# Designed miniproteins, single chains, continued (2): the designs that were tried, part 67

Each design is a single chain, and the fold is of that chain. pLDDT is the mean over its residues in the fold that is shown.

## One batch from the design tools (miniprotein)

Design m6312
Fold by ESMFold2-Fast:
Structure m6312 (fold): chain A 84 residues (1-84)
Amino acid sequence: MDARKAELAARIRELAARLEEAEAAGDRAEVARLTRELTRVMLEGAKLKAEEALARGDEELAKRIREKAEEAVKEAEELVRKLE
């Protein structure tokens, strides 16, 4: 699990750097594509964190992690919709 979390963190950093480059270039289509990919990776990370919380018996923390992740996904989807 820790190795998977490290892999996801590295991917988030890579995608964030590419997103900054696309934004600087004014490439709206690439910004939308990278935002979708970054959102998917972040959602996977949140899922792993919620599963870890549940494994430790912290159902309240797991619920909060999932709720925050769902809200962040909805916000990102709305931003992507406006870019297209």
Scores: mean pLDDT 78

Design m6313
Fold by ESMFold2-Fast:
Structure m6313 (fold): chain A 87 residues (1-87)
Amino acid sequence: MHVDHGRVELGNIKRLSYDPNSTKQQILDRYYRLINTYLGRSSEEDRRPLLEELADTFEQLANDPNTQPDLHDLFKELSEKIRKELE
């Protein structure tokens, strides 16, 4: 059974996005850990769908009313950055 460490970290980012005590730096630290995990995939076929899911999730978090107000712009920037990487 394969444990997807990237999906665990994504779940942690979602939890932090709804927590009023979380900081932008905590989100960024987990994002860079997650993106490095996904970019470390040797196959483009494995990497691309994970990055697309990550970009879609951040776009959803940027538009989610439950996301902390100061994090909306951050998630939008991260989603756009990932989508540019996929071009």
Scores: mean pLDDT 76

Design m6314
Fold by ESMFold2-Fast:
Structure m6314 (fold): chain A 132 residues (1-132)
Amino acid sequence: DEQRLRLQQELLERAREYIRRAGEKALKLLSQARNLLTQARAQSEATDPSTVPILDQALAELDTAIDHVRKGDLGHAVYHTSNALRLLDQAGRANPSTRSLLDDAANLVREARRILTDALSRHQALMDEARQ
């Protein structure tokens, strides 16, 4: 009845707020990572152009993750951040001159991914509590 509906509403609003705040934090980190990756791409054009396609794939995965975060789809964002991390590691091994920038970018992506996965877990717990 009305009091029970208010408690459920409050839990759902708290769940939405966790997703929103996590998304904002993740977007800042992913945007910083994207800037570092763009710098690494420019260095790769000069040092080893053969690694540029790997970096372009990493940028595409990162841009897709950013788009999913903006839409509140944190699960798909986590998937695309995982793909980006694999590509960053591959590019850094192929061109050691960019490794420092790519390691910094990877650390930002890992922190964003941690924030997103934590928010998904907290959201699920609040949804389960609302369902009883």
Scores: mean pLDDT 88

Design m6315
Fold by ESMFold2-Fast:
Structure m6315 (fold): chain A 83 residues (1-83)
Amino acid sequence: MKELIEKLDKLIEEILAQMRALDANVAANPALDKNAVRKQVVELTAEALRAIGIKTGLEMAKDERLRKLEEENAKRLLEEREK
């Protein structure tokens, strides 16, 4: 269980790093497609929020059934990211 939380923390860190890199790239290249950048920021933000939500659910789940559901959600999110 702690391993899933640690993997989610790493995923969140990676997403935030990607967002920072994207922001730096936009600042360095003003000719970059603003619409494509905005779409990517929205997608990265959604992924970060999903990971944070699942992590919070795992940490707060006191019921075994809820814990198993959040574990399944965490595994699915990590598997989707491996694509």
Scores: mean pLDDT 76

Design m6316
Fold by ESMFold2-Fast:
Structure m6316 (fold): chain A 78 residues (1-78)
Amino acid sequence: MAEELAREYARRIEAHVDAGPEEISRLFNEAVEALAGLPPEEQARAMSILGTSYMAAVARRRGDEELAEKYRAQAEAL
């Protein structure tokens, strides 16, 4: 399911947050390509989860733990 796929990529992005921005961007692009094969109506929710989780990882990488937690909570609420 699109949501499960998006959350799996979100976990991989968070696990690789210390690998650098290029690796995080590569994982995000890989996730976008994987989701592109799904129906458009499923993509909207999955993309919101993926995008919000990506922002959480970016915030965490920059040391902004409070912002990272807010984005994680937002992604879980989706």
Scores: mean pLDDT 78

Design m6317
Fold by ESMFold2-Fast:
Structure m6317 (fold): chain A 54 residues (1-54)
Amino acid sequence: KTVTVTTVAGKEMQDLMTKYGDQYSEDYIRKHYRRLTDGPLQGGRLVTYELPLK
């Protein structure tokens, strides 16, 4: 299983922890999420990440 999450660059961990932090550890989320948005990462830009679920 895999979910796609869109968040603000620089806030991805905060947003991911808000959505999945009660089910998954911060270490799990940091280790397994993948950035899908191409190009340079800029503060305030929307970026999309993929997170595999157990």
Scores: mean pLDDT 73

Design m6318
Fold by ESMFold2-Fast:
Structure m6318 (fold): chain A 66 residues (1-66)
Amino acid sequence: MLSLEQQLHALLKLVNETLLKGIEEGLSRDEIAERVTQVVDEHVKKYPTLDRERAFRLRDGMLSGL
């Protein structure tokens, strides 16, 4: 199993890839935010030991950079 740090790193990479892909596709900020939120929710469901608060704070930080 991945450590908590590795799970957070994987989430950061996944969020960044989703954000960049959305920008490349010409999606709006709101559409990118929706896709990022979906990706975070799916990742947290896959890794239930992940700190949900930390994952959500990471999401919010990345989205605020849009």
Scores: mean pLDDT 74

Design m6319
Fold by ESMFold2-Fast:
Structure m6319 (fold): chain A 82 residues (1-82)
Amino acid sequence: MFEEALERLRNATTYEEVAEASEEIMREIKRLAEEGRLEEAIRQGDKAIEALTEVAKTADPDAAAVARIAKKELQEFREELE
């Protein structure tokens, strides 16, 4: 599920595709953290941040804007993990 969402994110062309994949990824990472699976949450978060960084550089401006917002949310959440 996570790997499928990550692949969809990397291949996303529209702002909707970026938003949907990012939301699914963020939901999964938050659930892992809530379950105390912090190493897995951090690892998945790092992979997602890397993917969002590339999308933000290569996508159309609208999709890139959504990717930057999702990246910021993930970075802020990651900083809250101990």
Scores: mean pLDDT 82

Design m6320
Fold by ESMFold2-Fast:
Structure m6320 (fold): chain A 85 residues (1-85)
Amino acid sequence: SAALAEEERRLREELRRLEEEIERLKEEGDEKLEELKEKILEGAEVTARGVLLRVRANPDQADIEEVERQIEEELKKVKEELEKL
């Protein structure tokens, strides 16, 4: 559905921004690195939950389970990249 495609696009854009933020943290060696990592992860989790709630609100959606799986996989990638810092 169009709504599902828009939510996936928004999630991918948000994850791309987080990836850029993670790369910035690697370059700058901030003393507050751990606080920033926690803030980024919290933001990603809030965004993922928001997308899931909107996706679940669509009564005609056939692939809700697959979208939930994709969101969880992308969130896991964010967590793994943060751990590498």
Scores: mean pLDDT 69

Design m6321
Fold by ESMFold2-Fast:
Structure m6321 (fold): chain A 63 residues (1-63)
Amino acid sequence: SRVDELVEAMRQGLEAYRGQPEVQRRMRDQILRTARSRGMPESEVEELRRKMEELIREQERKE
């Protein structure tokens, strides 16, 4: 799905900032703002937010 494709793309970006959770969260917020501004349905934006939050938590647990 579009959400899953964005999550995979963001996973690579978040990995680049692993160990910097504040940067990862700012990146998440920027992507969510961009998705909304481009007309992504709110339900998909919320799903994207949840999936990115889960990825950040998983990466935090590794460090």
Scores: mean pLDDT 77

Design m6322
Fold by ESMFold2-Fast:
Structure m6322 (fold): chain A 88 residues (1-88)
Amino acid sequence: SMEEQLERLKELTARALELVQRAVELLEKYNASDEEREEFYALVQRIEEVLGKAIEAIRNGEDVSELLKELEKLIKELEEFIKEIEKK
């Protein structure tokens, strides 16, 4: 249902924000390279793009299941990025 998709979008958005905040703290703590910061900002930009598309689709009454899956994939990529920074 649209209500279930909206709740899932809210959950994924909250998780993305938590991970972005954690990544920013880790990039500062480990004195990350310019390349690592660029990779991080590229991931954030992709997440923002997918979130924008999902919000627009929900406003139009369109199914967002594929966009939610794409967002989940990007969140996993951000989690892996964080793990790589933490190994330092």
Scores: mean pLDDT 87

Design m6323
Fold by ESMFold2-Fast:
Structure m6323 (fold): chain A 92 residues (1-92)
Amino acid sequence: SRIVELTRRVHQAMLAGDRAAAARYYAELETLYVPGKASLDETALYLLAAGFYYRLLGDDATATRHITRVLMMWDELSEETRKLIIELLAGR
């Protein structure tokens, strides 16, 4: 999934402190994410990537709001998506 790939790339850019790379991957992810058409798994990954992006920018309040929305959807997510989210959050 391109959304999975882009979420991983935003996370990697955050870990590297690469704001330019994070901005490019996040902008592409925003182009692919359509709120009225996206699955819950796609929505959770988009929000997680947004959380990583805003954390990198130093906007901890916005990052926390996005991560909290992911947690609010947790029981509705696939096992594969939950496993990916746990992996990415543990890699901080």
Scores: mean pLDDT 88

Design m6324
Fold by ESMFold2-Fast:
Structure m6324 (fold): chain A 89 residues (1-89)
Amino acid sequence: SSNQEVVQQAVDVFTDGVSRGNIDEGLSQAISLVNSSSLSPSQKQQLKSLFLQMKKLTEELLNLPDSDSGRRTQIRYEIADLLRQMRSL
């Protein structure tokens, strides 16, 4: 669906920003894409909220010490759940 295409594009630009070491730029680009999309206002608000949560988890993941494998696994699971929620919109 067009909604799933918008979600995937937003995830891709967010992930690109993260890979370039610029999470804030990735988030801004993802939010801009969501805002300019044909999604409903409610879907836009939900997606933006999910991206803010994903940013927080990604920042925590990048700052975790190598010894904290348990928390790393938990964060990866939580990010996967956020992606599932985004794709269900």
Scores: mean pLDDT 88

Design m6325
Fold by ESMFold2-Fast:
Structure m6325 (fold): chain A 82 residues (1-82)
Amino acid sequence: DAALEAAAARIRAEGAAAGDAEGGEITALLLLGDEEGLERLLELFEENAKKEGYEVTEADKEELRAKVEAEVAALRAEIAAA
C-alpha cells in the first residue's frame, strides 16, 4: 500500500529529525504490519517492567498485542481513507 509506505517513511524521517530514530522505526514497522515492530515493542515492555520489578505474564503480552493491533488497524484505515 503506497499510502502506508509513504506514512511509514514520514514517521521514520520525523523520528530521525527529533532524535528518536528507534521510536520512529518501531512505529513505522508497526504501521506496515511488520512483525519486527511488535517484537521490538514487546522487548521494550518486558525490559521496562523488569526494571520496575514487575513480572510480565503471557496474558500481559497478549493484551498489549491486541491493543497495539487495534490501534494500528485504526491508523491504517485513516491513512487508507486519505
Scores: mean pLDDT 78

Design m6326
Fold by ESMFold2-Fast:
Structure m6326 (fold): chain A 82 residues (1-82)
Amino acid sequence: GALDEIIESLKELAPDLPEETVKKVAESLLNAGKAILKGDLKKAIAAFEKAIEILKNYLKEKDNENAKKLLEKLEGILKSLK
């Protein structure tokens, strides 16, 4: 399903990211995608911001270059939505 595809894509981009963190980010990104398809830009932005905050919180405790690159990509997408 769509969630599993997002999880696998995130594992490809950041293979050293913890399983639970990957799942939470993927769930937030799936919610963002669903909101975009419904034309609910406000909910899409909120869901992207949740994914970004999960990665930022992880990066406060861990130095992880793949997670930093993923964060930069998600922040770029979020800026395009605003």
Scores: mean pLDDT 85

Design m6327
Fold by ESMFold2-Fast:
Structure m6327 (fold): chain A 81 residues (1-81)
Amino acid sequence: SAEDEALRAEIERLRREAEEALRRAMQKGASDAFTQMLALVQQASRLFREALASTDPAERRRLFAEGRRLVEQAVALAEAA
């Protein structure tokens, strides 16, 4: 569906943003930040998989929003490092 395509596109964008942030943290030698960011990104990935597996629109939005918050937190850690 168009909604599924839109959700997948947003998840892919967030995944790329997380990968770029992790790469920046690694290049800076910010090992503690990198470890924290990796854990947040792994948690976000699990939430995104649950969102895509859910047929409940409210649950999908909640899970996606939670995953997005974790990615935003990881990006902020990279920028602060």
Scores: mean pLDDT 87

Design m6328
Fold by ESMFold2-Fast:
Structure m6328 (fold): chain A 72 residues (1-72)
Amino acid sequence: SREQAQQLIQQGLQLTRQGNEYSSQGDNETAIKLYEESVRLFDQAASLLSGIDRGVAEVARASTRTSRRNLK
């Protein structure tokens, strides 16, 4: 449902924020794990949405995946 997707997006954003914090401290290994979990949550949210709502989840996923790639 849309409510389930919104909860997944909020959880994903929280994990991305935590990943950014660890990355800023030089803990890239922990940051990568948090980004990977965040991407998984955004993928689940995108599968539950359509149109512009799905687009929002896909953008969040892509941004987090880029952050992960930049640490590798």
Scores: mean pLDDT 80

Design m6329
Fold by ESMFold2-Fast:
Structure m6329 (fold): chain A 62 residues (1-62)
Amino acid sequence: MSEKEKEIVKEFVEKMKNTDTPESDIIKELAKKYGLSPKTVEKIVDEALEQGIIENPVTKPR
């Protein structure tokens, strides 16, 4: 992954573990911050999960 994609994944995991923010809202916030679409952020996170770079995040309301 690129350094930018690694930062997105790291921030996603941190927010999923340390906040009560719904997963969909975290994805939207990251998309706005990094100038990407929400679907692009979701794909980056999904690819990181499939590659075993991160473990499955804590289940949150959608």
Scores: mean pLDDT 72

Design m6330
Fold by ESMFold2-Fast:
Structure m6330 (fold): chain A 71 residues (1-71)
Amino acid sequence: SHAEKVLEELKELGKKVLELIKKKAPTSEITQQINKALELMRKHLPSLSEEEQKKVVELFEQFEKEAAAIL
């Protein structure tokens, strides 16, 4: 489904952000990947159901915890 594709792209972007943080990449590179995720969210989140939006929130909470563990 469309929602599944959006979630998979967000997962891939999140993994890239975590990898950049782990290798201490320039903040500009990290920010570029974050901005791509935010743009994807802005375009598609309003078209997702409440249940699908909840899955996106859970994904971001997981990435926040993983990023905090690295930082």
Scores: mean pLDDT 80

Design m6331
Fold by ESMFold2-Fast:
Structure m6331 (fold): chain A 63 residues (1-63)
Amino acid sequence: MEEDLLAVVTRRDKEAALRLVEEGKIDPETIKEFLKKHFGFSDEAAERLAEQILKDVEEALKE
């Protein structure tokens, strides 16, 4: 079930994005390409997930 797989994948991408932010490498385009290539997401789904991950990462940085 691809929709259920999407929910699982978001957790792993969030962890990867947090590490990229710590190294100063995070970029929305990079996250989108990562989701698309590694998990087979559509452009629309990858873009939305990248935005959500970026917001979560920004919130974590603010504390």
Scores: mean pLDDT 63

Design m6332
Fold by ESMFold2-Fast:
Structure m6332 (fold): chain A 98 residues (1-98)
Amino acid sequence: MLIQDPFSGELIEVKVGDRILLPSGLVVELVALIDDEVAVLRLHPSSGDQAAGLQPELLTTPLEDVALALLERELEMARARGDEDLAAGLEKLIEERK
């Protein structure tokens, strides 16, 4: 199945069980596809976030919204880290994807 890469905008082929490493250190695992329309993702926090008490969580999102959902997660992490330059870049990408 093809999804849009959240950062490059290119279509990438993804299968159930595939893992994507995001710039924050978050690892996103595709755990299921429901009717080829809804993606179930498992979010594995970075080692630093795990030390802060964050646990892996499940995110269910329409397949067409996966790129936007991942960009929004990266934006939250960039803001939490005080990375203003990365946050500004992510906000622009999110606006372009709407």
Scores: mean pLDDT 71

Design m6333
Fold by ESMFold2-Fast:
Structure m6333 (fold): chain A 80 residues (1-80)
Amino acid sequence: SMEERKRLLALLLLAAAEASVFTVERGKGMPREQRLKELEVARRLAEEALELARELGDEKTIERAEEVLKRIRELEEKER
């Protein structure tokens, strides 16, 4: 169903965002510009996942997406 496809998409987007955050957190030798680009991509993926999760009423995925976005904001602030 379309709803099941949205659920899978939200989970895949969130997993991708988490992977990008992990890469930046462990970013030994990564240039600052590349870290900022990775965080921008992660933010957009997590925001899209959050919107899909909200449409589905998936509280667990909403909380997970909000936590990822919080981590992204903290990492972006460290790059300033």
Scores: mean pLDDT 86

Design m6334
Fold by ESMFold2-Fast:
Parts: C-alpha cells; sequence; structure tokens
Structure m6334 (fold): chain A 80 residues (1-80)
C-alpha cells in the first residue's frame, strides 16, 4: 500500500522535524490521485524536460539539496 507508506514517511519526517521532506512526500501523494493516463503523460513530459539535470546529477554526483531541488522541480512540472 503505497499511500500508507507515504503517510508513514510523512509522519516519520515530521517526527524528525524534517518538514521539507514531509512536504515533498505530500506533493508526491497528490500525484497518486491523478488518473493513470494523465499521470503518465505528465511524468513523460517532466522527465524529458529534466533529463539534462538528471544526467548531470548522475555523472557528477550531488548533495541532498541537489536531489531535493530536482524532485521539487519534477513535482512542479507534473502538477502544473
Amino acid sequence: DLEKQMDEAIAEYEKNKDYKRAELIREARFLLSLPEEEALRREKEALEKLKPEVEKLTEEGGDEEDVYKLLKEHIELVKK
């Protein structure tokens, strides 16, 4: 149950006072509410747009903030 796992992750991050990650998981949980066909289309568009940043992060490495920024941009693109 992905939704339950996400709710548990939100609670754990909030318990650790990691509100940034808790908010990121809440945004991801919103995406699960979208119809599958629409979610896949938005996901494909977001991945194509972010592909250069993903490749850079994969080749050069990055810190946690770089990963967080990329995930946030991805969610923003899918959410519209």
Scores: mean pLDDT 71

Design m6335
Fold by ESMFold2-Fast:
Structure m6335 (fold): chain A 61 residues (1-61)
Amino acid sequence: SVEEQARALGNKALEHRGLAEFYRRQAAADPENAVELTRKADEHEALADGYRAQRDALLAS
């Protein structure tokens, strides 16, 4: 159903947002690896934004 698909996309968005926050905190605590950890955070943030956009588009239908 649309509701099930929207929930799944929302859950994926929340998961990747959580991972982005986790990697940003790691980058702040680990200056030696900060560049790579920030890159991972940015990748997960982009994925979260993508899943949120897909969910919003589905619900706007």
Scores: mean pLDDT 90

Design m6336
Fold by ESMFold2-Fast:
Structure m6336 (fold): chain A 77 residues (1-77)
Amino acid sequence: SWVDVIKDDSKKRLSDLKKKVDSSGSSKAKSLIKQSEELFEQGIKKMEQGDFTTSMQLFSQFAKTYSEAEKLIKESE
């Protein structure tokens, strides 16, 4: 399903960024990546339950925390 495609792509992106975060030593970036993982998991769960409004809000927050973590890693490079 398209949900599985999004889930797999996002899991790969999170995994790749997490490796960079772990090597950077940034505690703030580690916190943001953990928040992103939780928000993404909750978003998928709500989408699978048919709660698209809550799912969209969670994915919006996921995108924000992911972008903040990615920015911190780029600033440390």
Scores: mean pLDDT 81

Design m6337
Fold by ESMFold2-Fast:
Structure m6337 (fold): chain A 86 residues (1-86)
Amino acid sequence: REALERAGEEALRLLEEAARLTGTEESRQMLKNARAGIETALAAEDARSYLGAIGHELREFARKAAEVDEEAARLVEEAGRLLTEA
């Protein structure tokens, strides 16, 4: 449980940094959606499965985002990895 909560908190920190680097409204909206999703997942009975699904979606998003900002994409990829490994 604590490991899942820590993974969620760390992932949110990385996503927040990525949103600051891109500075777009779209990236801010993605951060809000990810935050809500992670918070909902952590409150769920099957938190691991929900966090894993969010992690996979973030990794797919990072692959496409790399064309825009490589550093932001790296942070999103790391956030997704943390969620899938929790």
Scores: mean pLDDT 76

Design m6338
Fold by ESMFold2-Fast:
Structure m6338 (fold): chain A 70 residues (1-70)
Amino acid sequence: MVTALEILYARGEIDEEEAKELAPYDEELLKLSQEERIALAERMAEIKREHPETWLELAKEEIRRAIAAA
């Protein structure tokens, strides 16, 4: 199964260290539909472009909200 993190990593939007930082949330992302995972990946990529220094904390918050809503 393709996760939001795998989509971002494959597209070059995140590096290996950033992917490792978010890896603990990856199993929870399997609760999301494929469409929800793609939408989350797009939101995370946008956050990284707008807020590169704080995007990891913002991304963790987005992941938690997406899981809570599912």
Scores: mean pLDDT 73

Design m6339
Fold by ESMFold2-Fast:
Structure m6339 (fold): chain A 65 residues (1-65)
Amino acid sequence: DEKKKEAEKAAKEVAERHPVVADYRVQENTIILDLRPSTEEEIQAARRDAFEAAKKTGGTAGVRV
């Protein structure tokens, strides 16, 4: 419950920091980001941020382009 709220907040903050994020959602304890097509550098930056955020909330992350 609390961890799910933390994951959802973290996912939103990652989306706000990375313009390449088209959409985000949290499923169980997994942060899922849907990215718009962009440079490799922008995609990798969003991916790294998502995985670090997920680690802090005790879950995992998935990124789709």
Scores: mean pLDDT 78

Design m6340
Fold by ESMFold2-Fast:
Structure m6340 (fold): chain A 69 residues (1-69)
Amino acid sequence: KVVQLSPEELEEIYNKRIKELEEMRDLVLKLKKEGKSPEEIIEELTKKFNVKTEIEKNVIKKLVESVYK
């Protein structure tokens, strides 16, 4: 089946991604305070947000690295 996303659906996806990035950052800060390693935090975020693409995984890695620097 060919699925075409409407402008409203694209906007909803975009807004959802922004909310997810905010939640990811908050989780990274929380897990860092709990003493978890960067590797454990990356795995937890990857699992929780069901990240499967290399690009999305790189975004998570950079986010975690920025918090640890």
Scores: mean pLDDT 73

Design m6341
Fold by ESMFold2-Fast:
Structure m6341 (fold): chain A 96 residues (1-96)
Amino acid sequence: EELEELIKKVRELMEKILEAYRNKDYDGILANIDELIELFKDYPLLVKRLEELKAQITAAIAAGDDDAVRQALSQLMAEVHLFLHILKVEEEEKKK
């Protein structure tokens, strides 16, 4: 129940991040990443990784480097998807 709600909120934020990127709304990208980090606050290693990726995205935006923004966002999305997969596997193991 709690895991399903977390996954739902994460997916909604990821969709908002992608929409902000399509609209070149850089403030929106960073704000939704901050909300994503808050959702993962109980997972310090993931929070650290997301903060590192947020810093890379911020630097790329400041440099006007759209390719670097896209690459760093792709890495952030991959990290989040992998983590959600791990959480789902752990939840399934608890059912056994």
Scores: mean pLDDT 83

Design m6342
Fold by ESMFold2-Fast:
Structure m6342 (fold): chain A 118 residues (1-118)
Amino acid sequence: MEEEIKKEIRELAAKGTGYTIAGIGHLIDSQLSTDPAVRAAHEEEAFRYFMEAVKSYVEMAKLYVQAKRYQDALDTLSTAKKILEWARQQLPQYAAKIDEEIAKVDAMIAEIQAQIAA
Protein backbone atom coordinates (compact mmCIF):
# COMPACT_ATOMS: atom_id res chain seq x y z
CA MET A 1 0.00 0.00 0.00
CA GLU A 2 2.72 2.58 0.91
CA GLU A 3 4.79 1.79 -2.24
CA GLU A 4 1.61 1.96 -4.40
CA ILE A 5 0.77 5.41 -2.92
CA LYS A 6 4.37 6.61 -3.55
CA LYS A 7 4.16 5.41 -7.18
CA GLU A 8 0.79 7.16 -7.72
CA ILE A 9 2.16 10.42 -6.19
CA ARG A 10 5.20 10.26 -8.55
CA GLU A 11 2.91 9.65 -11.58
CA LEU A 12 0.61 12.56 -10.59
CA ALA A 13 3.63 14.88 -10.03
CA ALA A 14 4.95 13.97 -13.51
CA LYS A 15 1.49 14.62 -15.05
CA GLY A 16 1.15 17.96 -13.22
CA THR A 17 4.57 19.11 -14.43
CA GLY A 18 3.99 17.81 -17.99
CA TYR A 19 0.59 19.52 -18.27
CA THR A 20 2.06 22.80 -16.91
CA ILE A 21 4.85 22.70 -19.56
CA ALA A 22 2.26 21.91 -22.30
CA GLY A 23 0.09 24.84 -21.12
CA ILE A 24 3.09 27.22 -21.23
CA GLY A 25 3.89 25.94 -24.76
CA HIS A 26 0.38 26.76 -26.01
CA LEU A 27 0.53 30.18 -24.31
CA ILE A 28 3.81 30.93 -26.19
CA ASP A 29 2.23 29.72 -29.48
CA SER A 30 -0.76 32.02 -28.81
CA GLN A 31 1.54 35.04 -28.23
CA LEU A 32 3.50 34.31 -31.46
CA SER A 33 0.34 33.91 -33.60
CA THR A 34 -1.00 36.85 -35.67
CA ASP A 35 -4.29 35.01 -36.48
CA PRO A 36 -6.95 35.79 -33.78
CA ALA A 37 -8.66 32.38 -34.27
CA VAL A 38 -5.34 30.47 -33.91
CA ARG A 39 -4.45 32.64 -30.87
CA ALA A 40 -7.84 31.87 -29.23
CA ALA A 41 -7.44 28.11 -29.94
CA HIS A 42 -3.99 28.07 -28.26
CA GLU A 43 -5.36 30.11 -25.29
CA GLU A 44 -8.16 27.52 -24.86
CA GLU A 45 -5.62 24.63 -24.97
CA ALA A 46 -3.35 26.48 -22.48
CA PHE A 47 -6.34 26.88 -20.10
CA ARG A 48 -7.26 23.17 -20.52
CA TYR A 49 -3.68 22.03 -19.77
CA PHE A 50 -3.38 24.30 -16.69
CA MET A 51 -6.70 22.86 -15.37
CA GLU A 52 -5.40 19.28 -15.93
CA ALA A 53 -2.14 20.21 -14.12
CA VAL A 54 -4.11 21.58 -11.13
CA LYS A 55 -6.34 18.46 -11.10
CA SER A 56 -3.21 16.25 -10.96
CA TYR A 57 -1.73 18.26 -8.04
CA VAL A 58 -5.09 18.22 -6.18
CA GLU A 59 -5.23 14.39 -6.49
CA MET A 60 -1.58 14.22 -5.33
CA ALA A 61 -2.47 16.39 -2.27
CA LYS A 62 -5.38 14.02 -1.44
CA LEU A 63 -2.93 11.07 -1.41
CA TYR A 64 -0.61 13.02 0.93
CA VAL A 65 -3.61 13.65 3.26
CA GLN A 66 -4.44 9.90 3.15
CA ALA A 67 -0.79 9.22 4.17
CA LYS A 68 -1.11 11.90 6.96
CA ARG A 69 1.62 13.95 5.24
CA TYR A 70 -0.25 17.23 5.77
CA GLN A 71 2.68 19.60 5.10
CA ASP A 72 3.42 17.84 1.76
CA ALA A 73 -0.30 18.18 0.90
CA LEU A 74 -0.21 21.94 1.70
CA ASP A 75 3.00 22.43 -0.35
CA THR A 76 1.35 20.60 -3.30
CA LEU A 77 -1.82 22.74 -3.07
CA SER A 78 0.38 25.88 -2.85
CA THR A 79 1.94 24.81 -6.20
CA ALA A 80 -1.55 24.28 -7.71
CA LYS A 81 -2.68 27.73 -6.47
CA LYS A 82 0.43 29.45 -7.93
CA ILE A 83 -0.32 27.84 -11.33
CA LEU A 84 -3.95 29.08 -11.12
CA GLU A 85 -2.91 32.63 -10.11
CA TRP A 86 -0.35 32.80 -12.96
CA ALA A 87 -2.87 31.34 -15.47
CA ARG A 88 -5.43 33.99 -14.34
CA GLN A 89 -2.91 36.76 -15.16
CA GLN A 90 -2.02 35.23 -18.58
CA LEU A 91 -5.62 34.22 -19.55
CA PRO A 92 -7.93 36.95 -18.10
CA GLN A 93 -10.80 35.72 -20.38
CA TYR A 94 -10.87 32.52 -18.22
CA ALA A 95 -10.64 34.43 -14.89
CA ALA A 96 -14.15 33.39 -13.69
CA LYS A 97 -13.45 29.64 -14.16
CA ILE A 98 -9.94 29.99 -12.66
CA ASP A 99 -11.35 31.90 -9.62
CA GLU A 100 -13.78 28.98 -9.05
CA GLU A 101 -10.81 26.54 -8.96
CA ILE A 102 -8.79 28.89 -6.67
CA ALA A 103 -11.77 28.88 -4.25
CA LYS A 104 -11.81 25.03 -4.26
CA VAL A 105 -8.03 24.87 -3.59
CA ASP A 106 -8.36 27.49 -0.78
CA ALA A 107 -11.16 25.39 0.81
CA MET A 108 -8.89 22.28 0.73
CA ILE A 109 -5.99 24.25 2.28
CA ALA A 110 -8.30 25.49 5.08
CA GLU A 111 -9.58 21.93 5.75
CA ILE A 112 -6.02 20.52 5.99
CA GLN A 113 -4.90 23.43 8.25
CA ALA A 114 -7.88 22.67 10.54
CA GLN A 115 -6.80 18.98 10.71
CA ILE A 116 -3.21 20.01 11.69
CA ALA A 117 -4.57 22.39 14.41
CA ALA A 118 -6.82 19.65 15.89
Scores: mean pLDDT 91

Design m6343
Fold by ESMFold2-Fast:
Structure m6343 (fold): chain A 92 residues (1-92)
Amino acid sequence: MTPSPEELLEEAKERIREIGKELNVPEEAVEHAIEAAERITRAAVEAGLSMEELRRLLEGFVEMFEKTAREDPENLISLVDSFVQLVLRELA
């Protein structure tokens, strides 16, 4: 079954919340990452990305979020913002 953009976004949001809980990420940073995933999904849909391309993009975002939360938590919000800006630039 081909997932909808909404289903892929909810999957990414749930994974971000799980990572946030597991790694004791501040609620502000978790909410910021969720908002970033929403912005990425909206931009990808507007750019005409396939569901497969959107899945890979969101999986890459979640992977970056988890890695940063583990290795460099002080820069988490900054790296989330950088990822969003790079994606938005590429999709424009």
Scores: mean pLDDT 85

Design m6344
Fold by ESMFold2-Fast:
Structure m6344 (fold): chain A 94 residues (1-94)
Amino acid sequence: SALEEEVERIREEFERLYEEYKEKIKEAKGDNQKLEEIKKEFERQVLELLGRLLRAWHRARRAGDEATVALVEEAMREFGRMGREINELYEEAK
């Protein structure tokens, strides 16, 4: 469905963001000011993606689209795991 496709697009965008920020953190190792800027920008972009995911979740629930609800919940778990990994890399880099 179009809503399932939107959730998959959000997942792909988050995976691209995750890989991009892993490299940015690695390159900024030892530069606490730059690391703080990178962390704030990552958090801002993650909040935007989470907002889109939350809107998709509400639409799926209203439609009784249990398959899309399950996809959103899976995406939220993946985002949480990736966010924790980014935070760990950030702490190791400063």
Scores: mean pLDDT 87

Design m6345
Fold by ESMFold2-Fast:
Formats: structure tokens, C-alpha cells, sequence
Structure m6345 (fold): chain A 71 residues (1-71)
């Protein structure tokens, strides 16, 4: 449950960052959105939440780095 709560929090933060990237680079935002939707599906299915959380953390870091580069 704590893993699920943390994952939901990370995915929400990712959605906000992807929206900002979309304003600057829509094509790059589409790639992040596809990955985000896959992670949302894994969360809904309850499949290997620890691995999914790790993947979400990596994606969030990458999205933040891309947003910083685009500014």
C-alpha cells in the first residue's frame, strides 16, 4: 500500500512535468506520455509494484532533466 501511494504520487508529478514538456516539445512529451500510460496500467493491474516504482522514479528523473534542458 505504501508503494502504491508513492507510485501514485510520482505518476501525478510526472503528469505535471509532461504537460510542461508538451508546451515546449510536443514530440518528446508524446514519448514520456506513452511510458507514463504503461506505468499507470501496471499500477492498475498491481503487477510487480516495486519494479514499477523504480521505473517511475527513473522516468521522473529523466523527465525533469529533459524539461530543464528545454527551458
Amino acid sequence: DKIKEELEKILKELEEIVKEISKLDPNTAKIFRASLELLKTKLKEGEDLEVTLKQAQILLKQAKEVLEKLK
Scores: mean pLDDT 84

Design m6346
Fold by ESMFold2-Fast:
Structure m6346 (fold): chain A 58 residues (1-58)
Amino acid sequence: SEVKDQVLKEIDAALQAGEDPEKVISKVVAEIRSLAKTDPEKAQAVFDALTEYQKTKL
């Protein structure tokens, strides 16, 4: 999905900029929590992106 691809790009960009992986994951988790109340479909796409990142360890 477009949301999933966008989130994966943001994670990659943050890591390339030298951000702490734990901080990047925390930001994504906070985004999921925020979206879950207003747009659960987008929250699911963001969660799928995080899951894919954790599996690939990129």
Scores: mean pLDDT 78

